# Designs tried in a protein design run: designed miniproteins, single chains. Part 107

Each design is a single chain, and the fold is of that chain. pLDDT is the mean over its residues in the fold that is shown.

## One batch from the design tools (miniprotein)

Design m3739
Fold by ESMFold2-Fast:
Structure m3739 (fold): chain A 66 residues (1-66)
Amino acid sequence: DELEELGERYLKENKAKGYGFLGAVYFSRKDQIGLGVYYMNLGNRLDAKAMQEGFDEGRRKIEELK
């Protein structure tokens, strides 16, 4: 899954941003909303701004692929 691979790459560079990205990916999936919330909370505890940046980028990438 290209979105999950991109999220994993962000985790290596910036954990909060990576968690935000993965949160957006999973939050957009009907059966994985809870996992999305979980990752967003992890990122928010580390760096709320970086998490939000990752989340916004994740949402943007999801829209590009639709």
Scores: mean pLDDT 81

Design m3740
Fold by ESMFold2-Fast:
Structure m3740 (fold): chain A 78 residues (1-78)
Amino acid sequence: SLFDLAKQVLGTLAAELERRGHHDLAAWVREQLAAAKTVEDALGILRETARALEARGHHDLAAEVREVIKELEKLLRE
């Protein structure tokens, strides 16, 4: 399902954040993912992660997260 895909994407994002040294954001994403029940919940987590990365000056990584959001939103509009 699209929700299963979104959960997989968030799991991959959390691992990538951890690998890049963003341990606090990775932990937050994993916590939010455990409580997520809908694709809209998953999109909310992605948007908040992008906002947090922007606020920390990680503009390139925030842009990558926003690209993932766009792809998931396209799948939702089908």
Scores: mean pLDDT 84

Design m3741
Fold by ESMFold2-Fast:
Structure m3741 (fold): chain A 65 residues (1-65)
Amino acid sequence: SEFERIEQLAEDILYGIPESLPEVQAVAEEMKEQIRKATTASEKQDYLEEGVKRMAALVKEKAAA
């Protein structure tokens, strides 16, 4: 189902984050929980997009430092 695809993608993202980026892992864990609790595919997709954007911003900030 679409629910399962989005939830699996969130899990794959979390497990793909290196241990050297604990702040990014924390955002991915929060994103996964928000996706799990959401009741529609649209809401799950919105949380996925928001989480990815936030993780990208953290990575960019660390690269600039």
Scores: mean pLDDT 81

Design m3742
Fold by ESMFold2-Fast:
Structure m3742 (fold): chain A 72 residues (1-72)
Amino acid sequence: SETLIDLLILTIESTIYIAEKLAEKNPALAKKNVEGARILIKHLKEELGEDDPRVQELEERVKEVEKKIEEV
Protein backbone atom coordinates (compact mmCIF):
# COMPACT_ATOMS: atom_id res chain seq x y z
CA SER A 1 0.00 0.00 0.00
CA GLU A 2 1.15 3.57 -0.70
CA THR A 3 0.77 4.56 2.98
CA LEU A 4 3.10 1.74 4.07
CA ILE A 5 5.63 2.80 1.40
CA ASP A 6 5.39 6.41 2.66
CA LEU A 7 6.07 5.20 6.22
CA LEU A 8 9.10 3.22 5.00
CA ILE A 9 10.43 6.32 3.19
CA LEU A 10 9.95 8.42 6.36
CA THR A 11 11.82 5.78 8.40
CA ILE A 12 14.72 5.79 5.90
CA GLU A 13 14.77 9.62 5.89
CA SER A 14 14.89 9.70 9.71
CA THR A 15 17.71 7.12 9.80
CA ILE A 16 19.77 9.10 7.26
CA TYR A 17 19.13 12.34 9.19
CA ILE A 18 20.40 10.77 12.43
CA ALA A 19 23.49 9.38 10.64
CA GLU A 20 24.27 12.83 9.17
CA LYS A 21 24.02 14.51 12.59
CA LEU A 22 26.30 11.85 14.13
CA ALA A 23 28.86 11.72 11.28
CA GLU A 24 31.37 14.16 12.85
CA LYS A 25 30.81 13.48 16.58
CA ASN A 26 30.23 9.71 16.50
CA PRO A 27 31.36 8.23 13.15
CA ALA A 28 31.01 4.61 14.36
CA LEU A 29 27.34 5.07 15.28
CA ALA A 30 26.75 7.09 12.09
CA LYS A 31 28.15 4.16 10.07
CA LYS A 32 25.74 1.73 11.79
CA ASN A 33 22.82 4.01 10.90
CA VAL A 34 24.04 4.16 7.27
CA GLU A 35 24.09 0.33 7.21
CA GLY A 36 20.51 0.31 8.57
CA ALA A 37 19.38 2.83 5.95
CA ARG A 38 20.92 0.68 3.17
CA ILE A 39 18.95 -2.38 4.35
CA LEU A 40 15.70 -0.35 4.33
CA ILE A 41 16.51 1.10 0.88
CA LYS A 42 16.97 -2.48 -0.40
CA HIS A 43 13.41 -3.25 0.74
CA LEU A 44 12.14 -0.03 -0.86
CA LYS A 45 13.81 -1.05 -4.17
CA GLU A 46 11.95 -4.39 -4.03
CA GLU A 47 8.64 -2.49 -3.72
CA LEU A 48 9.24 0.44 -6.14
CA GLY A 49 12.05 -0.68 -8.46
CA GLU A 50 15.61 0.63 -8.90
CA ASP A 51 14.61 3.43 -11.31
CA ASP A 52 12.09 5.09 -8.96
CA PRO A 53 13.21 8.70 -8.29
CA ARG A 54 12.52 8.29 -4.54
CA VAL A 55 14.94 5.32 -4.40
CA GLN A 56 17.60 7.23 -6.37
CA GLU A 57 17.32 10.30 -4.08
CA LEU A 58 17.66 8.21 -0.90
CA GLU A 59 20.67 6.29 -2.31
CA GLU A 60 22.38 9.62 -3.17
CA ARG A 61 21.75 10.98 0.34
CA VAL A 62 23.25 7.82 1.91
CA LYS A 63 26.36 8.23 -0.29
CA GLU A 64 26.73 11.86 0.87
CA VAL A 65 26.63 10.78 4.52
CA GLU A 66 29.14 7.95 3.85
CA LYS A 67 31.52 10.50 2.27
CA LYS A 68 31.14 12.76 5.32
CA ILE A 69 31.97 9.85 7.67
CA GLU A 70 35.09 8.96 5.60
CA GLU A 71 36.41 12.54 6.10
CA VAL A 72 36.67 11.98 9.88
Scores: mean pLDDT 85

Design m3743
Fold by ESMFold2-Fast:
Structure m3743 (fold): chain A 70 residues (1-70)
Amino acid sequence: DEGLKKMEEVEELIRKITSADFETRVQMLEKALELLKEILERKNLPEDGRKTARMMLEGIEGALAAMRQK
């Protein structure tokens, strides 16, 4: 349940970045990345949640890498 709640927080952050400025967008993506790392480290997370978290983590890491180049 805690893992699923954190997944909902990640989804909310991703929706909010659509209207955010560059600095706020980077901060939101970094927060989402931290939440996803915590989700993936939990033993009691369902496998469905782990698969979704891994996919989201990869997407966010790619976006942050591109943004951090500048």
Scores: mean pLDDT 75

Design m3744
Fold by ESMFold2-Fast:
Structure m3744 (fold): chain A 116 residues (1-116)
Amino acid sequence: DKIKEITKLMIEEAKKLVEEGIKKFNLDEEEVKKKFKELVDYVEKNLNSQIDYNELAILAAKVFGIEVKSYEELVELSKTDERARIALSITEILTGNLGNVRDEETRERILKILSS
């Protein structure tokens, strides 16, 4: 199943950003991993349905201890906050494998996998 394979690759890519954020911001590894699992569970449950950008952004922000109410609020915070910027990148990567691609680079990576 190409969708499951792409989803797994996007989760692995997001995991790398999470690990980078833990090291960069000296975060509690166990708490961050627990919140990241909640994000992954949400994505996996919604593989065959439309992803809510706001819900995904809220879950991604929680991974780094940030509280936002919407995707737009996360975008605004990402202009000044490095944690919010990483959370936004994770959100965009995870929305890419579900057809809701905002980042062009993520889109190109998905298209290469689909074309192979």
Scores: mean pLDDT 76

Design m3745
Fold by ESMFold2-Fast:
Structure m3745 (fold): chain A 100 residues (1-100)
Amino acid sequence: ATTATVTVRAFVDGEEVASVSSTVQFTVGGTTNVDDLVLPASVAGKEVTLVAVVTRGDETLAVGSAKLVPKKGETTPFTIPTVTADGRASTVTGSVVTES
C-alpha cells in the first residue's frame, strides 16, 4: 500500500458542486474508502458525476468516474472504478451525504 490523496469531485452539468480530499493507503487492485462527500440540497434529484483522482505528490496514480442521483437529506453509497496509467483496476468507495 502507498500513502496517497484521493480527491472526489462532484459535477452537475459540467460544473463542480462539491469536493472532498482524503489521505489513504492506496493499493492497486484493492478497495479504498474515502471521507463522506457533502452535496448541497439544490442538486438532489439531478444526475451527479463523481470523479476520483488518486495522487501522490504531483503524480496521478489512478482516475475514475461514476454517476448517481442523490436524494435530499439522504446518505447514498458510491463505488468508483479507477484505472492506473498502466491499465490496472482499483476501487474507491464512500458515501454522499445530501443536505436536507
Scores: mean pLDDT 85

Design m3746
Fold by ESMFold2-Fast:
Structure m3746 (fold): chain A 81 residues (1-81)
Amino acid sequence: MEEEMKKLREEFGKAGDELLALMNKLRAPSAFVSAALDALGAANAEFQRAIAAKDLEKAKEIHERALEWIREQKARLLELA
């Protein structure tokens, strides 16, 4: 459980960092960056609550949803470029 939670946390952080790097590389509009940071912060807060509760199932659901959202944001950024 704890090792699985650790991996989910690391994958979430990595995906978030990759989105931030892509926003910087493509010079994303400030409004997009602000909205993305707010959304990432909210998702991370929910994820950390699930981790603290040791609710692996909930953590996996949040993680999957967050990674899907990150993929969608990356696609939007590439379309804007």
Scores: mean pLDDT 81

Design m3747
Fold by ESMFold2-Fast:
Structure m3747 (fold): chain A 84 residues (1-84)
Amino acid sequence: SREEIEEAVREAIEEENVELDEETFEYVVDLLMKLSEEYPVLRRRGPLRFLAREAVRYLKDNNLDLSDLEEVLRTGAEMISSLF
């Protein structure tokens, strides 16, 4: 659900000690919702939390640049799907 994805992203933000504006937060949530429809493994809490943390880490390490985020997360989702 959207609520579960929002909680995973908020937890990742707190753990990585980064600040995202509301627009960036909503973009990440919407992207993870889209990917969770394409990759059913992301409906599981563990894989979802892992990918949410990777999203937040990527943004932190790339000065909050969104340009490549979807490609990075799609690659991550494909890799996680191959492990489960």
Scores: mean pLDDT 83

Design m3748
Fold by ESMFold2-Fast:
Structure m3748 (fold): chain A 96 residues (1-96)
Amino acid sequence: MSFEELLNKIKKVLEELEKKGANKEFMDRLFEEIRQVIEDAEQGKISLEEAEVRFSQLIMELEFEVRDFLSSEELQKIKNELSDQFSAALKRVRES
């Protein structure tokens, strides 16, 4: 799977949250920050460990933003999907 396919999956998840009432500016910024973390790791500007730390911080910000309108089950599903896509991107960086 290409980085663009992984990023498109992440973007689609965040767009679904926007449709449920999440702040569009926040979701757009979060997507750009996730993309930047992946690119910085691919270019060797940050370590894979630093990339994982930064991503965890972004997921905590997302959880705080959406917690009032998502069920715990929906939130966990979204967190798992985003983590799976991010882990796949970092695996590609390690193998490149």
Scores: mean pLDDT 81

Design m3749
Fold by ESMFold2-Fast:
Structure m3749 (fold): chain A 83 residues (1-83)
Amino acid sequence: MEKLSPEQIKEAQELLASEKFQSLLKGTVFEDLLDGSKIKVDGVEDEEFKRMVKAFQMLFNLKVTGETDKETFDALKKAVEEA
């Protein structure tokens, strides 16, 4: 599985914390689980960020790995930038 660069991880963190993505979660069980206020934009996949990535993967029916792989990153960009 292809690993993302730290720059791409930062982009993923920014996308998860974005108003567009947070708006998609309003009224869902994932709203509290994917709380943007808990996301640090540091390019590091800490345990909290990995937990949020798992929640995103569950929401979009992806493989639940907790890793921000290429498939997860592409799905996140599509969900946020095309919303």
Scores: mean pLDDT 74

Design m3750
Fold by ESMFold2-Fast:
Structure m3750 (fold): chain A 110 residues (1-110)
Amino acid sequence: SMEEEIEKILEEMEEIVKYMEENPDLSMEEYRELMEKMLELYEEFIKKAAEMLRSEGKDELAEYVEEIGKIRIENLKKYVDFLVKNNDIKGLIELAKELVEELKELKELV
C-alpha cells in the first residue's frame, strides 16, 4: 500500500540518521553521499504523499505539496552544499534528523 511505502521511506531515512550518528569519523564525501540519499528519499516521500492525496480526491492539496516540496528540495540541496563546504558534520546530522521529523509531521496531515 502507499501507506506502507511511505513508512518504509521514513524507516530507511531513520537508518541513515542512525548510521551517521554511529559513524562520526566518516569522510565529508561519505556524509555528502548519505545526505544525497536522504534528499532522494525526501523527494520519493513527497511524490508518494501527493499520489496518496490524489487517490483521496485531494488534487489541489497534492499539487501544493509537490510545489512546496520542490522548493524545499532545491533549498535543502544548497544547504547541504553549504554544510559540506564548511566541514559541518554535526550540522549535517542535525539536518538529517530534522528532515525525518518534518516528514513524520507531514505524514499526519496526509
Scores: mean pLDDT 89

Design m3751
Fold by ESMFold2-Fast:
Structure m3751 (fold): chain A 55 residues (1-55)
Amino acid sequence: SMAELRRRIREALEAMGITTLEELEAQGPEAFALIASQVGASPETVRRLGRELLA
C-alpha cells in the first residue's frame, strides 16, 4: 500500500540521518538506489515521496 511504502521510506531516511529536504537533496543517486532496493520501489519514487514526507 502507499501508506506502507511511505512509512518504509521515512524509516529508511531516518536510519540514514536524513531528516530535512536539504539533507535529502544533498544525497547522490547511490543513496536513492539503496533505499529503493530496501523498500521495493524505484529511485525516482523514493526521491518524490521523500520530498513529500520531508516538506
Scores: mean pLDDT 83

Design m3752
Fold by ESMFold2-Fast:
Structure m3752 (fold): chain A 71 residues (1-71)
Amino acid sequence: MVEEVVKLFEEGRYSLAIDKIIELIQEGKDEEALEATRELYEKGAPITFIINIMMGAKALGKEDLFKELLK
């Protein structure tokens, strides 16, 4: 799953990559969602992209999930 998210990002399919990360959170796969988001950040994803993922997580009641990513 993480590899699929990274591939979507590398193909420029940003909205689909974000949607896939949110889907992982909805499925309770919080660790995979964090890993995918971290990998995108390390690959140079814009901060606005990461903020959109965090806002999606907050809408699902998981606003604390990405706190460690900002350390």
Scores: mean pLDDT 78

Design m3753
Fold by ESMFold2-Fast:
Structure m3753 (fold): chain A 118 residues (1-118)
Amino acid sequence: TNTIQAHLDLALSAVELGNFEEAGEHIKQANELLQKTPLSTIERRTFELQLAVLEHFVKEKRAPTFAELEFVENAEAYVTELDDSEVEQVLEAARGPDFDPYLPAVLVLKKAVEKVTR
């Protein structure tokens, strides 16, 4: 768990410095650890969301926006508040070309409104 997060943190730092090859290596190591490490559903989904967004920065060779940094920092909270189908929707969107970093926050807000109204 801590080792996977360490690679994700190092990948983000490398992206911020423009070291995309180094970031790609840390992403690769994090993915390999995800395949062989026993994790809770929340931990696994949290790491999957962070990896999907980090892969965009490496592919596009660009720095993250503030909204994308907020997404990475809040990944565990989104996984905790959203159901499995909503997390899968966010993960599919994050892996796609038209990723909206505000999507999970919008889904959390919709869920909160539905809970108090209908």
Scores: mean pLDDT 81

Design m3754
Fold by ESMFold2-Fast:
Structure m3754 (fold): chain A 91 residues (1-91)
Amino acid sequence: SSPKSILDEHISVVNEEYPSDEHETIAFESMLGLLQMRITVYSKSKDVDGLKNLRNILKELSKLLRSKGHNDMADEFDNLAKQVDSRIQTL
């Protein structure tokens, strides 16, 4: 799926649970936590292809976040992508 479609689906779920003007920020924070968990799972299973796909998703989400003005969170996603690249090199 495209990064935008993944984000739109996640925002829809968050909006159902938390019908507020802050639901986009809550969606991004929730997604960051999920992606951190996936890095741990793929690293433990030595799933290099999974890590490479996750890195690409992280970079695309960072670009989307910057376009929306969420620069600090975009930096967190970029840093996470760099951590994935470092992890791939050690596997």
Scores: mean pLDDT 76

Design m3755
Fold by ESMFold2-Fast:
Structure m3755 (fold): chain A 55 residues (1-55)
Amino acid sequence: SLSPVELRVALAELERGLAESPLDAAEGARILQEVRDDSSRVPALARELRALLAA
Protein backbone atom coordinates (compact mmCIF):
# COMPACT_ATOMS: atom_id res chain seq x y z
CA SER A 1 0.00 0.00 0.00
CA LEU A 2 1.01 3.61 -0.55
CA SER A 3 0.95 6.28 2.15
CA PRO A 4 -1.49 9.20 1.53
CA VAL A 5 1.43 11.34 0.28
CA GLU A 6 2.65 8.58 -2.08
CA LEU A 7 -0.94 8.05 -3.28
CA ARG A 8 -1.27 11.76 -4.18
CA VAL A 9 2.10 11.67 -5.98
CA ALA A 10 1.05 8.51 -7.86
CA LEU A 11 -2.24 10.19 -8.86
CA ALA A 12 -0.35 13.24 -10.20
CA GLU A 13 2.01 10.93 -12.15
CA LEU A 14 -0.96 8.99 -13.54
CA GLU A 15 -2.70 12.20 -14.66
CA ARG A 16 0.53 13.45 -16.34
CA GLY A 17 1.03 10.08 -18.03
CA LEU A 18 -2.53 10.11 -19.36
CA ALA A 19 -2.14 13.69 -20.67
CA GLU A 20 1.09 12.76 -22.55
CA SER A 21 -0.04 9.25 -23.52
CA PRO A 22 -1.09 8.19 -27.04
CA LEU A 23 -4.09 6.36 -25.49
CA ASP A 24 -7.44 7.13 -27.07
CA ALA A 25 -9.75 9.59 -25.27
CA ALA A 26 -12.24 6.92 -24.16
CA GLU A 27 -9.56 4.78 -22.45
CA GLY A 28 -8.06 7.83 -20.73
CA ALA A 29 -11.49 8.95 -19.51
CA ARG A 30 -12.24 5.45 -18.17
CA ILE A 31 -9.01 5.35 -16.13
CA LEU A 32 -9.63 8.84 -14.69
CA GLN A 33 -13.23 7.89 -13.81
CA GLU A 34 -12.03 4.76 -11.96
CA VAL A 35 -9.65 6.98 -9.95
CA ARG A 36 -12.49 9.38 -9.06
CA ASP A 37 -14.69 6.45 -7.97
CA ASP A 38 -11.98 4.77 -5.85
CA SER A 39 -8.58 6.38 -5.21
CA SER A 40 -7.24 3.06 -3.82
CA ARG A 41 -7.16 1.89 -7.47
CA VAL A 42 -4.46 4.45 -8.40
CA PRO A 43 -1.46 2.09 -7.91
CA ALA A 44 -3.15 -0.67 -9.96
CA LEU A 45 -4.20 1.79 -12.69
CA ALA A 46 -0.66 3.23 -12.82
CA ARG A 47 0.69 -0.29 -13.39
CA GLU A 48 -1.98 -0.90 -16.06
CA LEU A 49 -1.01 2.34 -17.85
CA ARG A 50 2.71 1.44 -17.73
CA ALA A 51 1.93 -2.02 -19.17
CA LEU A 52 -0.18 -0.52 -21.97
CA LEU A 53 2.56 2.01 -22.85
CA ALA A 54 5.23 -0.74 -22.82
CA ALA A 55 3.26 -2.97 -25.21
Scores: mean pLDDT 64

Design m3756
Fold by ESMFold2-Fast:
Structure m3756 (fold): chain A 103 residues (1-103)
Amino acid sequence: DIREQFEKQNEEKKPEIEEKLKNMPSKEAQEEYRDEIVLENADESQAQSIVDRILKKYELNEEQKKELLELALEKVRNSEGTVEAMEQVLKELEEEAKKLINA
């Protein structure tokens, strides 16, 4: 399950996040980093939603699902965050999913 793998990866990052917060020189820097994590979590949620839509049409193995989620996250982070941009990301990821199936 992609959701379980996503949660497992987030748990692995938790100690790194706590260490970075502890070593930050100011309260303002800590708040900025926390806001950055919240935005990253929003992007990850959006990427997962797009991947779930593709998985309704295409059957992928666990490795292909991981690659697709990583590509989705990269494309979501580089997008304008508009509905039109998200539909474009979905179309691009459908083409990437087809390439993974044919590889």
Scores: mean pLDDT 71

Design m3757
Fold by ESMFold2-Fast:
Structure m3757 (fold): chain A 98 residues (1-98)
Amino acid sequence: MEEERKREIERLEKHLQAMEDAVAAGDYDAFIKHAREAIKEIERLVELGDYETAIKYAEKLMDLINEATARADLDQQIDLGVEQIHIAVVLVTAKKKL
């Protein structure tokens, strides 16, 4: 359990860094791809019962999506909005489990 959580956190941090790099490069398709992978890693943390860490990273991910949305075109804003709703559902679920 502990080593699995550490690996999920390491993958999550890599995806968050890739999202920041993608925004800096104007690559919103790469941003959305990494956002989806980050959401899956956060969902795994919830499944493992690490609700506090899942909440922390879900809030970070929501902040990054909000920043990207302000700079994205309309089609990209729609895709980002879908992912923002998805992570909001995960965040609410994790908070209810605390």
Scores: mean pLDDT 83

Design m3758
Fold by ESMFold2-Fast:
Structure m3758 (fold): chain A 74 residues (1-74)
Amino acid sequence: KEEIEKVLEEIKEIVNQLPTPTQEQQQIKQQALAHIDALLEKALSITDPEQQQKILETLKEWKRELEEFLEKLK
């Protein structure tokens, strides 16, 4: 529970730091933030450890994609 919250908070911080001067970038940012919000709601309702592990795997994969996206901006 706490781990999922921390990972989501970290992802949200990365997304918020992204510059979004174009409409396309703004749309991607909005989608990412909406996804984080949806995952947080799901995480709070899930008590099954197997489902929690799958969420963590998804979050780790998503964080990796965000880091790759940040590198692309350099």
Scores: mean pLDDT 73

Design m3759
Fold by ESMFold2-Fast:
Structure m3759 (fold): chain A 71 residues (1-71)
Amino acid sequence: SMKERLEEIDKKLREYLKKNPPKEFPNAKSVLQLTLESLGIKKPGKNLDDLSPEEALELIREYAKKNPIKY
């Protein structure tokens, strides 16, 4: 389900942050950007910093659809 896929994405983000600890709590936009970076998600012709939160979430949803959690 979408919830299970988002939980796996959150797990990958937490593992990325464990290796790259931030000095302070990131805002929501920074969390979405870190999630995209941790998953290796790229949008052709556009920098991740230029993505809106809505565009970032849509890329995460598309990634989850194409990369389902394997148990």
Scores: mean pLDDT 66

Design m3760
Fold by ESMFold2-Fast:
Structure m3760 (fold): chain A 86 residues (1-86)
Amino acid sequence: SLSEVVKALEVGDFSAAYSIFNSNYSNYVQKIKGSDLDFYTQVGLLISLIGLREELLLASEGKLDSRFVPTLIKDAEELDKILQSL
């Protein structure tokens, strides 16, 4: 779940965060597409998931500047809250 991704990020385990995210990616997409949200909101959330996936990949490869880690955690937390409300 995204909650598990957030937990991995908080302990600095970027490889685990990326692995957990990828293992659940299709489930996140299905949850958004199966929601009662309007089309434009669904598209926005799907774009946010793609962006988070790329940020997690960069972090897992050691390519993310440490100054952006708090932003990455915040992005994951915000998406987690939205997905939990669906």
Scores: mean pLDDT 87

Design m3761
Fold by ESMFold2-Fast:
Structure m3761 (fold): chain A 72 residues (1-72)
Amino acid sequence: MYYSDAEIRAAVDARFEELVPVLERLARYPSVLDPAAREPVRELQALLGLPDDGVADDATNLAYNLLLERLE
C-alpha cells in the first residue's frame, strides 16, 4: 500500500489529538528509526491507517515531521 502526501496530511489533521501522546512517547527515543521505538511507531501507523509494521517508511516519517511542525 502506498499513501499520497495529501492522504498522510489529512490523517494527521484528523487525528492530531490522538497522535500527540504517541509523539511524546517517540520523543524519548533518539530517532523514529531506533529499533526500541518500534511499538510507538506501530501505534502511530495504526492511528494513521498505515501498515503497522513498526518500520518508519517514507509515509511514517512524513507524518512524524508534520506532527513536529504542528507542535511549534
Scores: mean pLDDT 71

Design m3762
Fold by ESMFold2-Fast:
Structure m3762 (fold): chain A 89 residues (1-89)
Amino acid sequence: ASAKAKEIIEKMREEADEMTKKVLDTARNGTEEEVKKAIEEGAKKAKEIAKEGTAATDLDKSFTPYAAGEVIYTVGGIVEGELEYRRKK
């Protein structure tokens, strides 16, 4: 149901915030190659977080790709913003 979906998304956002801090530190101090690797590793973690959330709520397995996409989208947007900021310096 929608209420349980909101709780899953909120929990994933909390874990995404922690993951985002690590990726953001890499984006600030790393090379483009290191940033790309951090994004790929972040995407793998997002998929694991989505699988855990889906299993905890007994939701349809089709929900897992959607949940992973939400986390990846959020992290990707933040990293892209940091890269754009670096380009404008």
Scores: mean pLDDT 59

Design m3763
Fold by ESMFold2-Fast:
Structure m3763 (fold): chain A 77 residues (1-77)
Amino acid sequence: SHMSFAEALAFFREFGDLLDRLVKEHPDLPYEERQALFDKAVEEAKERVKNMPEEELARIQASLDARRAVNDALAAA
C-alpha cells in the first residue's frame, strides 16, 4: 500500500495541477462545495497515477534524478 517515490511525486504533480485549476475556476465556491471538489481531485490524482504507464513513471524518476544532480552541483559550488 506504500507508494514509490516516483508514484508519490506523480500524485503530488497531478493533485497540485488539479487543485490549481479548481481554485482558479471556482474562486467564489463555498467551503463545503470546495472540499467536495478537493476530495474528487484526490481520487482523480490517485487514478491517474494508478493508470500511469511504467515509462511515464520512469521519466518522472529520471527528471527527479536530474534535478537532484543539478541541486547537488549548485550546493557544492
Scores: mean pLDDT 77

Design m3764
Fold by ESMFold2-Fast:
Structure m3764 (fold): chain A 74 residues (1-74)
Amino acid sequence: SQDDLLAKLESIDPEAAKEVRETLATLSPEAQAELTGYLGRVLESSEAAGWSPEDTVRAVKFVVTEHLRRLAAE
């Protein structure tokens, strides 16, 4: 769920979790679900590959930026 994803991200980086939570609050329910799905995959990849917290946060920020860019193009 979105709450489970945010709790997991907060355990890695509380500031990144706050930024993601604030971003999600500005989005439609459909866009929230899409972004939550993408970020879930990032966190799963991070765990499987043993990424550092810094690399994980970088990947999260990249995915958020890309998703917002795609929405702005609609």
Scores: mean pLDDT 84

Design m3765
Fold by ESMFold2-Fast:
Structure m3765 (fold): chain A 89 residues (1-89)
Amino acid sequence: ALAEAERADALVVEALRRLAEEDPEAAREALRILVETALERREALEAAADDPERLAEEALRVIEEALARLEASADPRVAAAAREVRARL
């Protein structure tokens, strides 16, 4: 779980970095969706804070939910970036 969460986080960060270089507005929209998804799951993340494996599992769920929302984005660059990250998970 921890190694998978670290890999997922690295893939998301790399995708956001590339998106920001091509279209800063698309990157900002993607970041907004990521932050909103994390905030919706804040209680689960806080409850897992003392257990690295459980925290990693909850972080992976946040990333999976955020990627699903990003794939449904009206911005085709955001949707494409999310599909690329999911394909590499």
Scores: mean pLDDT 81

Design m3766
Fold by ESMFold2-Fast:
Structure m3766 (fold): chain A 89 residues (1-89)
Amino acid sequence: SIDELVAEIRELLRRLRELAPEELKPLLDRLEKLLDELVASTDPFEIEELSGLIQIILAILKKESTDPELKALIDELLELLVELRRLLL
């Protein structure tokens, strides 16, 4: 279900925040806000735009991270975001 998938994504974001250095936390704050907007949206166009923005932020986080565990969590978030987008559209 969408609710179960969103809960899984939020748990991964919590784990990512615990491992992330302080300098990356503003990007995580923005990511969480965009996820909230994505889940609240009923407009297919807005869902596609928000999904794209989330993917860009995740790509930046992965590029700026040196921790392989952080990179693995980001890859898992990207996969779950693809599933969430499919369920919302």
Scores: mean pLDDT 86

Design m3767
Fold by ESMFold2-Fast:
Structure m3767 (fold): chain A 57 residues (1-57)
Amino acid sequence: ADLEAALAELRRLAADPRGGVSAAAGMAVKDAEQGRMSGDEAARAVTLLREALAAGE
């Protein structure tokens, strides 16, 4: 997966004022920026955070 595209979406989720996932998304952004997350791992994080947000978490 494209790490930069996934990172951009994680940053959007971290900055979303209505989102219950902003803290988790912010941690994922930090991990990706520190090189601790691959593009595939970042894309999976986006998917999981979007599912959590859609479920009202």
Scores: mean pLDDT 77

Design m3768
Fold by ESMFold2-Fast:
Structure m3768 (fold): chain A 84 residues (1-84)
Amino acid sequence: SPPRELSKEELLEIAEKLAEAMKETNPKYSARLRALAEIARIPDREKALALGKEKAKEIAGMPEPTEEQIKEIEELVRKLVEEL
């Protein structure tokens, strides 16, 4: 079956799975993805969106990320922020 539109809970699961997959190779990215999931759990949507966008830029600006890792993190954060 084709994937349906992702719910907030599903987006958080994706973030947590990405963090878990990266924990051995990129612990910094793992920790930041978990932090983003925490932000996404904030009940105030406007505050969650603002913090999510701000942290997305910080994560993308990391000195050591690969281009593919940056794209994955930015896309995930954008989806999380837009879904909130």
Scores: mean pLDDT 65

Design m3769
Fold by ESMFold2-Fast:
Structure m3769 (fold): chain A 85 residues (1-85)
Amino acid sequence: MRAEELAERYRKLMEEEGIEPFIIELFERYILGEMSEEEALAELEARLGLTPGERRGARAAFRYLRLEVEGKLHLLEELSEEARR
């Protein structure tokens, strides 16, 4: 999946969950490679005042998104499709 397609998919999911537009924009910029993990975490902490636990959770989420952009998690979608056949 292209980064643009992944960004659009996560945008829709986050909008459905009622996540603030600022957070959605931050994740999109990270997915598109416009921000580093540390830059994205710094922006979240500056605006939201993250606890150490919340910061670790955000870091894990960014790493998951990176793995998906790199295609490492793409097979999960293919395996789900195959299981339905």
Scores: mean pLDDT 69

Design m3770
Fold by ESMFold2-Fast:
Structure m3770 (fold): chain A 91 residues (1-91)
Amino acid sequence: PSVSEINAIKLGEGKKLNAIIKNAFDQADIDKDGKLDLDEFITAYEILAGPIPEKLIPYLKRLFKQADIDKDGTLDFKEFQHLILSPGLFT
């Protein structure tokens, strides 16, 4: 495929991936306030990646704290989306 076709495929997959991430966020956001606390964040991550080994929980807590830019103990959708789409998170 041409470079233009590759870019179009990436945009199409990105749109689908964004929809999947939004669905996980919305399912984990039990109180529907548009934010995830730490427990809801772990639930959203499990919806996307499957069950999380206990040994990875401290790593996820660290990522949550780093993504929580306003330090209110919650992540909005943009902070969550940025965290999930960060290179290497699923490697």
Scores: mean pLDDT 69

Design m3771
Fold by ESMFold2-Fast:
Structure m3771 (fold): chain A 105 residues (1-105)
Amino acid sequence: GMVTRLVGIALRLIGIEYDLENFELSDEELKKVIRELKDIAKELIALAKQVGVPQSVVDSLKKKIDKLLEEAEKALEKGDRKKAVEYLKRAIEELKKLLKLILSA
């Protein structure tokens, strides 16, 4: 059910956050993290719409998440891994906000 999907997403976010904090990730690994967070964002946005989170709130969070992931990609292309990790951690915080809104709906 929905709760099982949300728990799965929460565990994925915790695992990614742990990896970003505790390991020096390669460019390939950071690109995989960006792809994973894009997939999580897509699933959470769909779930938020399904449970009736207001569209204006969903759109605002989507815009913030998309911008943070774009900035992470740009930082990585410039070789700034530290900056890429900072943007990815911020994207995870916005994804956690979206997850909390779904759980409260």
Scores: mean pLDDT 89

Design m3772
Fold by ESMFold2-Fast:
Structure m3772 (fold): chain A 121 residues (1-121)
Amino acid sequence: NKALEYIEKAVEIEAEISNMSEEEKEKLLEEYKKTVEAARKRVKDMITKKGVSPEEIRRAIELGLRRDLETARAELSPEAVELAENIARTEAEIEKHNNESMRYFFKALLEAMEEAIEELK
């Protein structure tokens, strides 16, 4: 599972920087897994409960990563725009702080969202 590999990498980088104990690493790993599972559920709910298409979700992720929020607001539903805005803010924050641990955790979130879309086929 590629999302899990990214979570494990994020935890190891953070643990090294912060001199975490094994207990602290395990707690962080569980928190990251819970956050990733919440992101999967959000994407599934957008498709199954709010009628957002898989294509629109992928477009929102693409536009968010490019920080093209003008195009997102012009083309997408309000739910998909919110996703694009959240992705754009997260990407900008990671770049600003140059945090490698956060970068891998963000990759885990994006991978989990894509996996959730594929599971609904």
Scores: mean pLDDT 86

